# Designed miniproteins, single chains, part 11

Each design is a single chain, and the fold is of that chain. pLDDT is the mean over its residues in the fold that is shown.

## One batch from the design tools (miniprotein)

Design m351
Fold by ESMFold2-Fast:
Structure m351 (fold): chain A 69 residues (1-69)
Amino acid sequence: MKKNPLLEVIQELVDKLKELGVPEDVAFNIAMATAIAAKTLMTKEQLEELRDNLSPIEKVLLEAAEKIL
């Protein structure tokens, strides 16, 4: 069980997006939007299907979203 699941996932997403060259403020906004969308709209099965069709940035977001669900 994760101690701080949402905060941990957001921080991980921000770090990975920064590695891909995204500014920290933009990375944080993307991470928040992705976390909310994934938790609301997607099951783990749907996230796995999407992974095959995603860009590297989108795959990073999907991986973190999967950790929230």
Scores: mean pLDDT 66

Design m352
Fold by ESMFold2-Fast:
Structure m352 (fold): chain A 92 residues (1-92)
Amino acid sequence: SSIDALKAEAQARIEAEVARAAADPSISREELIRRIAAVLAEYLERIIAEPEASEEEKELAKKALPLYKALAEGKISPEEFEKKMEEIGDEV
């Protein structure tokens, strides 16, 4: 499915960022978290635009997207992000 393809692409991009951080000691844990958040923000934007995605999936993605964008931009801490994400559910 198109959703499975989007998930696979996001996973591959996250794995690439983790591998890059492992090879580059200048990439801090905070920077890695921001880079992963940026990948997931792009994934959520694509879910919102995807015709095959359910209305529930799109609503959860719309709620999560601002938090992932804020995390990627360094406007919110990982700790505050986790607290806010708990309020919108476990899966998006």
Scores: mean pLDDT 85

Design m353
Fold by ESMFold2-Fast:
Structure m353 (fold): chain A 69 residues (1-69)
Amino acid sequence: SMMGQQYVDKGNSYISNAQNSLSQGDSSSALSYSQQAIDYALQAKKNGFTDEGDKIIDQAQSLMNQANG
């Protein structure tokens, strides 16, 4: 569905923002963006984009672990 693809795109956008924030030492922004990525990934999974959503969740969890030290 068009909405499901939009959630995947937004999730990936937030992953990119989280990666950029982490590379700059901004752990707070990295955590915030990673949490937003998970929210969009869960909406993507609800709309049938399960594999894409799972990949975004895995990436976000990795970034959150890195940000938390």
Scores: mean pLDDT 89

Design m354
Fold by ESMFold2-Fast:
Structure m354 (fold): chain A 98 residues (1-98)
Amino acid sequence: SEAQKKIEELDEKAKNTPDPDERTKYLNEAQRLLWLQPERQEKLFESLLAVAKKKKLPLTEEEVRKGVDLMVEELKKGHSVLRAIGVMEDYFLEVLKK
């Protein structure tokens, strides 16, 4: 896919740059593009739902989907994967406090 080609190009740029700050930027953008893939998002949703069921957490399927969707919206805005995951985690923690 075009996304995979861009990820591979960013990984190559990261390997070839002597600047650690540029390397971090390339790796962060590669990770952002990876998580923008629908197949990756669906696998995350299935994994999170399985964990919630196994641990008997009071998270509905709709709430797990909402968390993943919030992460994806942050990524679409160009925010880092760390920030996007943080938004998802904050949402799940808020739901669990009900």
Scores: mean pLDDT 87

Design m355
Fold by ESMFold2-Fast:
Formats: sequence, structure tokens, C-alpha cells
Structure m355 (fold): chain A 66 residues (1-66)
Amino acid sequence: ARGERTLRLVREHDERDFERYAKEVAEQLYKENPEFKKIYEDPEKTRELAEEYGKKQGAENAAKIQ
């Protein structure tokens, strides 16, 4: 049963879960910096901002390793 549920979650992750994750990241940024509210009102910019935030975290982690 858990295997079937995992496959369903993986497919939802690929199709819609990323958009949900992007919105969650945008909401966190908006709460920390209210100036992001204007960007939050633009769905495409919100998505780009979430992607850039993820890349920045990855780059910072890589810099600490190397």
C-alpha cells in the first residue's frame, strides 16, 4: 500500500507539487519581507522567485563544501 501511495505522490510532485512548493516558498519570503507582496501578486514572478531561491540555497551549500 505504501508503495502505491508513494508512486501517486511522486506523480503529483512532478505535476503539481512543485507549484505548491513554489507557492509555499513565496509565502515564506513574503512573510519575511513584505516588499515581496507585489511580486507575490504576479504568479509568474512568484514561480521564478521560488526557483531562484532554491538555486541560491543550493549554491550556498555547494560553496560551503567547496
Scores: mean pLDDT 60

Design m356
Fold by ESMFold2-Fast:
Structure m356 (fold): chain A 65 residues (1-65)
Amino acid sequence: LDAEAVAREAARLAEAGRGREAGELVLQSIKSAPDPEAAGRAVVAAARKISALAASVAWDAYQQL
């Protein structure tokens, strides 16, 4: 899983008003990883480096795991 690529795409979608799609992208990317828990933490950490909005989207998706 490229956590930084997932976080950047989620940020782009959320900033465009496509927050639902951003959350679904993060959740599906995490679920598809060999270690979903580690993948979720990595995406959240990457999203925190981008923006509060990206971090919120990634965290909410991770909580659905």
Scores: mean pLDDT 86

Design m357
Fold by ESMFold2-Fast:
Parts: C-alpha cells; sequence; structure tokens
Structure m357 (fold): chain A 80 residues (1-80)
C-alpha cells in the first residue's frame, strides 16, 4: 500500500465517520466544540482528497490532515 492510498483511506474514513468523531470528542469537551472540531477534521480530509485528485504529493495531503487534527485538538484544549 502506497502513502497516497493510506492518506486516501484515512481521509474517506474521517468523512464517513464525522458523527462518530463528534461523539468521541464530546466525551472530553462541550457538544459545541466537539461539533466544530469534527467539522475541522472532516474539512481537512476533504481538502486532502482534493489535493490528491489534483496530483499533489501524498506527503502534502498527509500534512493537511495533520494540521486539521492539530487545530481540532487546540479547539478542544481552549474549551477547557
Amino acid sequence: MSLRERVEEVAREAIENEEKIREELAKVTSEETAREAAEVIVEAARKALEMLEEGAPAEEAARVIQEGVARAAALVEADQ
């Protein structure tokens, strides 16, 4: 499996499981922040897929997902 295939799989899984991500985050933060953080992760995943379709390197797409997850984590931390 290539890095591109792994990034695509992770991104699709995040998009398909937005509600589950929100529920997991709601265990450690407010419902409002959990929803916003889940939306940030899913938006990063969609952007990563778009970048891969446009021929961007898999490493750049992976970085976009990592940055999205970091932003979501910062939102959760700020809510506490």
Scores: mean pLDDT 84

Design m358
Fold by ESMFold2-Fast:
Structure m358 (fold): chain A 83 residues (1-83)
Amino acid sequence: SKAKEEFKKAIEEGREFVKKALDGEVTDDEIKQKIEELRKKGKEAEELGDKESAIELYQLESFLSMILSLDKLIKENELKKKL
């Protein structure tokens, strides 16, 4: 279906975005925006009964949330060293 193709595209784009985030090539605000996109698409997939796509989208969201949390902790620790 059209929806399944959109979920597959979102998963592929999400995987590529995770790679860029790990390489430090994206901002915290871009990560936050991608988390919201993946969350929304995961919800849509779940509501349509596409559990496989929903799981993949939610896993990508969780991974980006972890990266964002680690980035925040690193920045906070570096700021503390300057005090």
Scores: mean pLDDT 83

Design m359
Fold by ESMFold2-Fast:
Structure m359 (fold): chain A 94 residues (1-94)
Amino acid sequence: MKFSPELARNLTLLALRELLEMAESHGLSEIAEEIRRLIAEVKEMTDAREAMERTIAGVERILAQLEELKAPEELIEAVRRLLASLRTLLGQLE
């Protein structure tokens, strides 16, 4: 399936907000703040492909930090699934 740039960007922002809620629910305030900054940065980006590539890079960094912190497996697996979905979506972007 091919997605419009706007739809892909909106889905990306929605996924980041869900990840933010998970990080906050686990008391990971520093990770939550990093996700908030990433959302703000991506929201201001006009190019959907660039926004998605920046999001993937940011989520990869967050995943590495969560693994280093030995965060709950539930959160780590959620981030891995999000990253896989974002990579798939980028490949299907029009």
Scores: mean pLDDT 80

Design m360
Fold by ESMFold2-Fast:
Structure m360 (fold): chain A 75 residues (1-75)
Amino acid sequence: MTLEEAFTPEVREQARRDALELADKAIEYAKNGDKQKATNYTVAAMLLAALSGDPEVLAEVREKAKEVDKIIEKN
């Protein structure tokens, strides 16, 4: 089993959606002062964005990760 064989179109589509959802949750946790959850959700979102194979999703998740970092630095 190769990495490519592990990813069906359905798995990649779900990873794309989950990456964006987790990135949004990371921002919410950061705003609420939960730095550990914000960091954990950011890491999970980045991994799922990479697994999705979608460069636009990866770029959006990276931008949201920068927003999380800015919110954390404010506290």
Scores: mean pLDDT 80

Design m361
Fold by ESMFold2-Fast:
Structure m361 (fold): chain A 74 residues (1-74)
Amino acid sequence: MFAEVVALRVYRDGELVAEGSTPESMAEAVGVLREARGATLTLVSELADGRTVTATVEVGPDGSATVLSVEVQE
């Protein structure tokens, strides 16, 4: 089963550019992806079961996101 995401952090070049721990702030953090066209971002998601999911995402010129890698840590 997939656990729910309870916190999200977005990094660009190792710098924290957005974060959220509520549905509203997480939606705002995801919005940063659409504006970061042509950039590679690192997303760190904290799950309710204590796991952390780290994804590297490339944002296209249209704001579409392509997942390059995903790592799950317990």
Scores: mean pLDDT 76

Design m362
Fold by ESMFold2-Fast:
Structure m362 (fold): chain A 88 residues (1-88)
Amino acid sequence: MEELAEELARKMLGEEATEEQLKLVTEGILAAAKGDMEKATELFKKAIELAVKETDIPEIPEEELKKMIEEQAKKLAELTTEVIKKKL
């Protein structure tokens, strides 16, 4: 499972993803696989926050950005759970 989660994380982030991003997404996928959607959402949220910080998106208000990150993290956790069910 862990090896599959890491492979999926690499496909989602691309081959040049940072080690920190890979670790967060891999742990999020593993949490989703275990049914821990709260932990999965939190880990995906951290990974998205890290990616956004590197992209330096200046035009989005901080409060709206955090809301979008939270919403995307929840959707990503749900999609990840569905993908894992197909491979199991």
Scores: mean pLDDT 71

Design m363
Fold by ESMFold2-Fast:
Structure m363 (fold): chain A 90 residues (1-90)
Amino acid sequence: MIEEMIERLEKLLKEFESMSAKEAVEAAIELMKELKEEAKSNGDDETAKYFDDAIKKLEEIRKLVDQFPEESKELTIQMIKKTIEYLKAK
């Protein structure tokens, strides 16, 4: 489970190179929602809560993406990297 989550997040980071800021933040939100449901289904409430908090932060970034695309993309990348680091520490 955790290793598969890390693999999906690392794949998304590579795909960000070809995405607009808006595409990147929307793809990040969608993946985080899927991973939250997977964590919840496996009884990992701690990891599910982490993804829920990450989704809320990404939704705030999405509100800024049209005005600040470059900054929004950097924040999205940083969020995914921090999530990978969190999962690797488990």
Scores: mean pLDDT 87

Design m364
Fold by ESMFold2-Fast:
Structure m364 (fold): chain A 77 residues (1-77)
Amino acid sequence: SEGLEELEKLDKEKKFDKKNLENQLALLKIVMEELNIDEEEQKELIAKFKKLYEEKGFEEAVEEISKELSKLVQEKL
């Protein structure tokens, strides 16, 4: 949950500063590693983020992936 909270905070407070897709993907990987998400699940989340970013833009992609990370954390708790 700590990693998920950090990602959400960064996206809300520094959304325009962290608008670069590569930086967002790097942050997402760090958060997923901190949450002990399996490498295969990490690849799936990254693919979903890229797809959502392309279809709906940055803000929606961040919000949807944050929700999915929250669900994965809850399933492991």
Scores: mean pLDDT 71

Design m365
Fold by ESMFold2-Fast:
Structure m365 (fold): chain A 63 residues (1-63)
Amino acid sequence: HMPSDLEIQAVLYLIQGAIAERNGDREGAAESYEKAAQVFEQSPDIPPELAEEIRKRAEELKA
């Protein structure tokens, strides 16, 4: 099984979000996690619950 381009892009956004969060950039982290969730929602192989969990993390960082 080969990961799709969408799955790879989503993982890269998650990594960018983690780096931003580690650097104290909560807004940048939230934006990257939101983008990751949007890409996961476009992938047919990814359950919608995963995108919802990532969106909740982004919301928490914005609050």
Scores: mean pLDDT 78

Design m366
Fold by ESMFold2-Fast:
Formats: structure tokens, C-alpha cells, sequence
Structure m366 (fold): chain A 86 residues (1-86)
């Protein structure tokens, strides 16, 4: 299930960012980590969608857009958590 695959990728980023916050990384280090993870996971999703023969281009774009929004939200929440702890 591609929706479950995308959800798993977002949850992996959320977990890694939460760990970084708990380890006390700086805001700048957290931003860099979030960017690197988001790029890598979005590429993994894009590659998985490209290998799926039964999906329309519109469905692929919708899954990518949703994952991008969820990753942005996860990043925002992690940055807010670091800001609150200072």
C-alpha cells in the first residue's frame, strides 16, 4: 500500500527529529537534519511511485504533495519544540 509506505517514511522522519530534539541539537543542526531527511525520503517515495505501473500521474502527484505537507508539519513541530526548550 503506497499510502502506508508514505506514512511510514513520514513517521521515520518524525522519529529521527524527535530523537535529535531529545539529544539537544541546535536549531541549525535540526534544520539541516530535517532538510537532508526530507530530501532523502521524498526521493525514496518518488522512486517507489515511478516503479508502480497502475498509478496515474495525478495520483502520484497527490501522494507526493501530501507527503511534502506532512514532512513540513513534522519539521515545524520539531523546531517549535526546540524553541520552547530554550
Amino acid sequence: DLEEFAKRLVEEVKRELKRAVEEGVSLEELREKAVRLSIRKMQELADKLEETPDLSDEEKQRLLDRAARELAEVTREALEEVRRKE
Scores: mean pLDDT 84

Design m367
Fold by ESMFold2-Fast:
Structure m367 (fold): chain A 75 residues (1-75)
Amino acid sequence: MERAKLLREEAKKRGLSDEVIELAAELVKKGKSPVEILNEVIRKLNPSPEEMTKLAQAIGEVERKIAERKRLLEE
């Protein structure tokens, strides 16, 4: 799925661990919201606050890119 691919790319750029990247990507494929993704990652992996901040930034950038592509298609 496009969203999962973008999330993996953005998370890798930020140096997130493979475990966090893969869990977040699977949750994106399942249609989970940004808040649900963050909550599941905390619950299952308990990453550092810094890593959670980077994950939130990666999710935000993915949503921004999707919204921007949609805007271009709706011209």
Scores: mean pLDDT 80

Design m368
Fold by ESMFold2-Fast:
Structure m368 (fold): chain A 66 residues (1-66)
Amino acid sequence: SEAEKTQEELRLFTEFMKTSALAAADKSAQKKYDEVLKRGKEFVEKNGPEALKQMEEQLARDLASA
C-alpha cells in the first residue's frame, strides 16, 4: 500500500541519517528526507490520522530495534 511504502521510505531515510555523518552536511539528502515527510502529511490529510499513527508506531519500533 501507499502508507507502507511511505513508512518504509521514512524508516530507510531515518536509518541513513543516523548512520551517516554525510546526511548532516549533504543538503540533497536532507531535502529528500523532507520531501518524504511532506508526503506523509499529505497522506494523513487523505486517509486520516489513524494511518499516520500506525506508520509512526512501526517506525518507532524499527528505530528502537536498530
Scores: mean pLDDT 62

Design m369
Fold by ESMFold2-Fast:
Structure m369 (fold): chain A 70 residues (1-70)
Amino acid sequence: DEVISERIKFEIERAKKKLEEAKSAEELKEIIRYLEEVLNFAKEVGAKEEDIQKIEELLEEARKKLKELE
């Protein structure tokens, strides 16, 4: 479904921007929670593997950044 694919891509781009702008551990924890929700939704609706992979990569990036700030 094109509409679902576009929504997932929009959520991915939003998460990328939030990650780039995040300056505190609390902001990163919120982003991680948000990305986990997006990942669960993407898997539930059968999103493309490419989109699922991008969400997982953003999650790992957020977790790495959180570790560096703590």
Scores: mean pLDDT 82

Design m370
Fold by ESMFold2-Fast:
Structure m370 (fold): chain A 86 residues (1-86)
Amino acid sequence: ATSTVELPAEDAADLVIGLARLPGAKVTVNGKPVTPEEAIKAAREMAEKYDKATVTVSESADSLTFTVKAGDKEITVTIPRAALAP
């Protein structure tokens, strides 16, 4: 299933920062793989530049993918479902 929501860019950035710190998280910025530190920097730059962001959540059997878009910035975070399990 795919769900989309519009958030303040600061809230979307906080989501990206939290997700990028989870075990097994993989992040791309504008389609390019980045380190967690680069992802955090990109999320903060997005929040400084834009007021609103769109967050799309896509589910698979083994992972969740969060796509955050604001203007020309697209940050995608893929996390294993195991990272969210107790």
Scores: mean pLDDT 81

Design m371
Fold by ESMFold2-Fast:
Structure m371 (fold): chain A 67 residues (1-67)
Amino acid sequence: FDEDAFIKAVSSFLNVPESKIRELLELMKKVEDDPDFVNKLLGDLLNGKISVDEAIERLKKKLEEKK
């Protein structure tokens, strides 16, 4: 899987810096044990219901709940 190609494609599609998409991916990897949460987050993001910044905030909150 080419993460750099994916980051560039998503960054271009959402008009968001590559650094934000990279942060989003790293956070998603840390919550992969909750696929329902990740699938809902991706669905909301791809359908334009939430911004990348909101998605990052939701992921950070989910990670705090796991500590």
Scores: mean pLDDT 76

Design m372
Fold by ESMFold2-Fast:
Formats: C-alpha cells, sequence, structure tokens
Structure m372 (fold): chain A 91 residues (1-91)
C-alpha cells in the first residue's frame, strides 16, 4: 500500500539521520544535541505508532495514511533541523 511504502521510506530516512547525528554529535553544543535527540525520539515514536496502526486490520485506510504522513512529516522536520545544525558547524 501507499502508506506502507511511505512508512518504509521514513524508517530508512530516520536510520540515515541517526547515522549522521552520530558522526556530528561531538561538534554540537549540549543544547543542540538535546534538541536533535528529542526530534529523533519523537520521529521514532510516530513511526512506531504508524506501524501499529498499519498492522491493525480494524484501522481504516484513511487513518493508516494519516499516521504514515505524520511520521513522514516528523522525519522531514528532523532532517531540516540536522542540516541547519550541520551548516552552523565550523571546521
Amino acid sequence: SAAEKMLELSKKDLEELEKRFEEIKDKLSEEDKKKLEKAIEESRKLIEEAEKLLKDPSTSEKEKMKAAVEAEAAVTMTRLLLFELEKEIEK
């Protein structure tokens, strides 16, 4: 389904974001680390919630799509935050 495909892409994107965060975390302030950690955790929570809804046969297709879209939006926001923080890191 479209919702399943969207969720799989979101899971892969979050995994890549977590790897990038691991690479740059030493260069971030404590405040920025906490901000990114929170964004990653919230994205993970929404992905897990969407996975549960997609596996439940009583959940409507509309609700499944909404959950997948909300997870995608959270991952996108986390990616934007990561790129902005990377831009501010001096070599």
Scores: mean pLDDT 85

Design m373
Fold by ESMFold2-Fast:
Structure m373 (fold): chain A 86 residues (1-86)
Amino acid sequence: MSDAEKALELAFQAIKAMQQGNFDEAAELVEKAAELAKKSGDKELLEGISKLSEEMSKQAEEAGDYKSAKRLREVSEEARKAAEEL
């Protein structure tokens, strides 16, 4: 499986974790997805992960999980910067 395919799988798992209220797990999964997307050099995938992580950050903050919200915000910013370098 390619790094891009693994990144997509992890992103879907992160969405599932968010639906279950497992914000810490979602943050870990989306961070790993961003790292694999960066390794793959897929700019569009990095941009998608950045937007996904930003939305997840807002949901975590609304739920009162400020720690996960901060981590998700940092992942979003890192993925955006990585995409800009490609």
Scores: mean pLDDT 87

Design m374
Fold by ESMFold2-Fast:
Structure m374 (fold): chain A 88 residues (1-88)
Amino acid sequence: SFEEMLTELLIKKAREEYPDAPAEEREELEKQARATAKALLENGTKEEQLKILEEFAKALGLPKELVEKLLKEFEKAIEEKPPKEKLP
């Protein structure tokens, strides 16, 4: 599913920033990534998406630079494999 693809993408990007993260932190990251992917799909504006990604980064203590990378990856994912219904 597209939501699972987004979840995997968010996890991958966060892991690229924290490759040495212990298993416990990775589990929390995966949980937050799933919640973030769902929120991104439910909220269609770029401003809402940026805010959601900022909250994701803050929850995990990730740097602000990662927020911009995640937003770019989300936009790329939509362009490469868009859902049948486009976000507004």
Scores: mean pLDDT 67

Design m375
Fold by ESMFold2-Fast:
Structure m375 (fold): chain A 65 residues (1-65)
Amino acid sequence: MEFTQQALEAREQAQKEVNEILKTTKMTPLQRGMAVDLLGSSIIAKSQGDDDLAERLRKLAEDII
């Protein structure tokens, strides 16, 4: 299904962003997982035009990182 493909792409992009942060910042496995999930959800929300939700999810990820 198209939505599942978009969710997988968003998760892959979020994982790449978290991997870049890990080069300079130490995170626990739990923090990494939460950051990936929040950033992935933010990317999906942004792609669907929900900029407010996307911003809130990104801010939550930044608070964990």
Scores: mean pLDDT 77

Design m376
Fold by ESMFold2-Fast:
Structure m376 (fold): chain A 85 residues (1-85)
Amino acid sequence: SAEREELVRAARKTAEALVKFAPHLSEEERERLREEALAAVEALRELDPELASEMAAILAEALAKASEVYPSFREVAEHAAEVAA
């Protein structure tokens, strides 16, 4: 469906932006993004399991890469990986 395709595209764009901008974030921006990412991952649990898994896998990879720069993102990456499984 168009909605499903749009959600997957949004996840990919978010993942790309996270990886690109993570090294340039201030502490304040990093904390805000971490909270937003955690909320987004939790929202995925309300979706169809197959869609949730696909979107969560995309976000988990991006968050894991971001956690190499900011260790505080590791917990969110682990939550996304759990939703993807």
Scores: mean pLDDT 77

Design m377
Fold by ESMFold2-Fast:
Structure m377 (fold): chain A 75 residues (1-75)
Amino acid sequence: MLSPGELAVRSYIAYHTDPSIFSDPERQKRLLELKKYFEEHYSEMTEEELIEMAREVSDELEALVLAFLGAEKAT
């Protein structure tokens, strides 16, 4: 069962992921559902709020979010 913090982080990553990278239609559909969930519930969430939510779940999830944000800024 995903906590609210885990769901927020997962949907944020999905929102910034291009579904065309997946050749599987079911994976594309799931990604689009997560993108829509982020738009409906977390569209105004700041980078700082996302990091705080990840930290409340675990240090490992915080590190994952920081790595993802660092990679996005590098490209």
Scores: mean pLDDT 69

Design m378
Fold by ESMFold2-Fast:
Structure m378 (fold): chain A 87 residues (1-87)
Amino acid sequence: SMKEKAEEEFKKLVDELRSYFQNAADKAQKEGNFEKLKELQSIYREFLEKLDEIIAEYKKTGNYDEALERFKKVVEEAKKKIDEILK
């Protein structure tokens, strides 16, 4: 079903973001930069909340293509914010 396909794609993108965050968090921890680690954790939580909102909207509308494009953009924005914190 389209719902099952959407949920699998959303899960893959969430897993991708989780891996990206974990690599960044590991780097900050190894450098002893606990302020960057806190910022990374805060940004990760914020973007997970945004992704949950997209899933909630998809469940109301059924617009898989629109939801997936929004999800991809939010994940890409999250990765850019993570990279910015690591500077």
Scores: mean pLDDT 85

Design m379
Fold by ESMFold2-Fast:
Structure m379 (fold): chain A 62 residues (1-62)
Amino acid sequence: SRSVQHAEKNVEKLYDTFPWSVKQLERLAERSHLTPDEQAIWQKLVEKIRKEEAERPAPRAL
């Protein structure tokens, strides 16, 4: 639905503004009064960040 696309853009804009850790995103999701559509997109964002953290290669020498 159009509401889902709107919520997706709002969540992406928030993420672009300030990089969040997984723990911070989880805490915000628990405390925030998000709509069901925004909650679903927030959960997907947390999952994506968790995946990126898990798939990161070992730190390289500078």
Scores: mean pLDDT 60

Design m380
Fold by ESMFold2-Fast:
Structure m380 (fold): chain A 83 residues (1-83)
Amino acid sequence: KDKVLQAIREKLEEVKREAERTAAAFPERKEEILKLAELALENVDDLEKAYQYLLELARLSEEVGDKRTADKALEVAEFVKAA
């Protein structure tokens, strides 16, 4: 279980890095993007909350046209769901 949580944390850190790139490209939505990525990482011990924040981040990333960050958030959301 600890090893699975560590893997989830590492994947959430990857999502945060991609979200920081998206936030730099779309400053109008920067606060929302960074907050969702941070909330997902803060809730690594509450996988249902982390999953919901990842879905919201994916939706917002799609809205701004950043498919790379949206795809990454969805990939990590499915990993969290399967854990």
Scores: mean pLDDT 84

Design m381
Fold by ESMFold2-Fast:
Structure m381 (fold): chain A 80 residues (1-80)
Amino acid sequence: MEEKQKLIEEVRKKVDELTKKLDPSDAEAFRKNVEEILKKATPEELKSILDKLDLILRAYEGKMTEKEAAEAIRFLKSLL
């Protein structure tokens, strides 16, 4: 029970970091899509989401290979 709530809070923190780097309209759409996922997600799915959000944040920081950045951006587009 507590583990799922902690994972949800971590996802929300990563989403807040990412939305600061997005256009306002994209940020709003992304937040809405993530909140819908959080309502239905299992703890394992939340862990997967955290991993993917970390990859997206690294892509925006320019610390990734071109392939990793493309995969992270593709995931971001799937949430918009």
Scores: mean pLDDT 74

Design m382
Fold by ESMFold2-Fast:
Structure m382 (fold): chain A 91 residues (1-91)
Amino acid sequence: MKARLVITGVSEALAQAIADLLNDSGLADARVVGSGTVEAVLDATKATMEAIAKLLNDSGLAEAKVVGDTVVEFVPTVGNSGTKFISAVDL
């Protein structure tokens, strides 16, 4: 399933770091589209979401876990406002 992933309400530095991490991993085509917002296009599978959570944990940018087939819960370590969710939405 092709889906758009949107992350909002993170710092600009964290948004850029997440976008770079996703692009470098090849898991998604990601970019920062505004201050603290990341948009990415990916094939939204549970395996892809688990890989994204693993990348965030391994990078030290956030404490992340998969809480649904297309949802990742994370707590940013840099420039945060508490718990955030990454959700894939249909294109």
Scores: mean pLDDT 71

Design m383
Fold by ESMFold2-Fast:
Structure m383 (fold): chain A 91 residues (1-91)
Amino acid sequence: MGREKVEEAIRHLREALRLVEEDPEDEAALERALEAVEEAHRALLEAERNGGLPEEEREELRKRLEEAAREAQPALEALRKLLERKYEERE
């Protein structure tokens, strides 16, 4: 069930974004958002490899994933800023 896996991965991504919205300084929540983006991409690739998804439906799911990943962009940027700040403050 390729479509269901991709939709579930998109749900996980949006759930991670809600955690980031609740606490933007929570590094664990930001890391979960990054992991969810990777999970969604993996689910899409797996659906494509299993051959259960028509080309048009695959492209539609890619668009939905790209939109969800775009919603994650501010969280990923915040994570980068936090990591850069930690690096600069470390000896």
Scores: mean pLDDT 71

Design m384
Fold by ESMFold2-Fast:
Structure m384 (fold): chain A 90 residues (1-90)
Amino acid sequence: ELEKAIEHLRKALDLALQGKYDESIKHAQEAIELAEKVMKENPDKKEEAQRIIDLARQVIYLTEQLKNAKPEERPALEFRLMLLKKVFDE
């Protein structure tokens, strides 16, 4: 359920920071799919699931930017991913 979505989101962040962009995007997409299923089945968890979806979408956006970025552009994008990870872990 929601715990699996959170696990996929954490894996997506770690994979992106390791330069494994396609694997990161796949895990973030699975986090979105799992969170959307939770929202449909459990209205009481809708707000928590939406937060996971929003974070996963940001991870996908930044990871796609990293995949297409020149080497000099990567540090700024990686820093933004690190900030997302800090917000998520708090």
Scores: mean pLDDT 84

Design m385
Fold by ESMFold2-Fast:
Structure m385 (fold): chain A 69 residues (1-69)
Amino acid sequence: EEQEKLKEELKKWEENFKLAAERFGNDDPLAATVLIMTGDLELAEALKDDEEGRLEVIRELLLKKKEER
């Protein structure tokens, strides 16, 4: 069960990666990373004008993953 959930999350991550590549390309890798990790295009677009905010969101996601484990 846990392994299947991880596979589903990885597949969503891959789909988010493709979407991020289509929307942001290589021009905004931080916004693309936020989209890949959250799947929230609106959030990623809002953060493209806030470089510090993008880094903070990425940091929070990494810390949350560490805490959940």
Scores: mean pLDDT 69

Design m386
Fold by ESMFold2-Fast:
Structure m386 (fold): chain A 90 residues (1-90)
Amino acid sequence: AAEEAEVHLALGLIVSTLLKKAAARNDGSGAVRMAELAVEHFRRAVELDPSLREQAAEILEDTADALSKSTDPNLQEAAKILREEAERLR
C-alpha cells in the first residue's frame, strides 16, 4: 500500500541521513549494518510502489557519494553496498 511504501522510503532516508552524519564525523561504527538497513527499507518501498524506484536510486547514489569521501573503511564498504543497490534499481 502507498502508506507502507512511504513509511519505508522515509525510514531509508532517515538512515541515509544518519550515515551522512557519520561520514562527516569519519565514524564508521555500525555503518555497514546501517547501509544494509537503508537498502532493506528502499527495496521494500520499491516493492510496494515501483514508482519510487528512481527516487530511491537517487538517494542511495547521493548517500554513497558522500560516504565514499570518508577514509574510514567501514564507511567505504557502506558506500559500496548503497551504490550496488542503486545500480540494481536502475
Scores: mean pLDDT 88

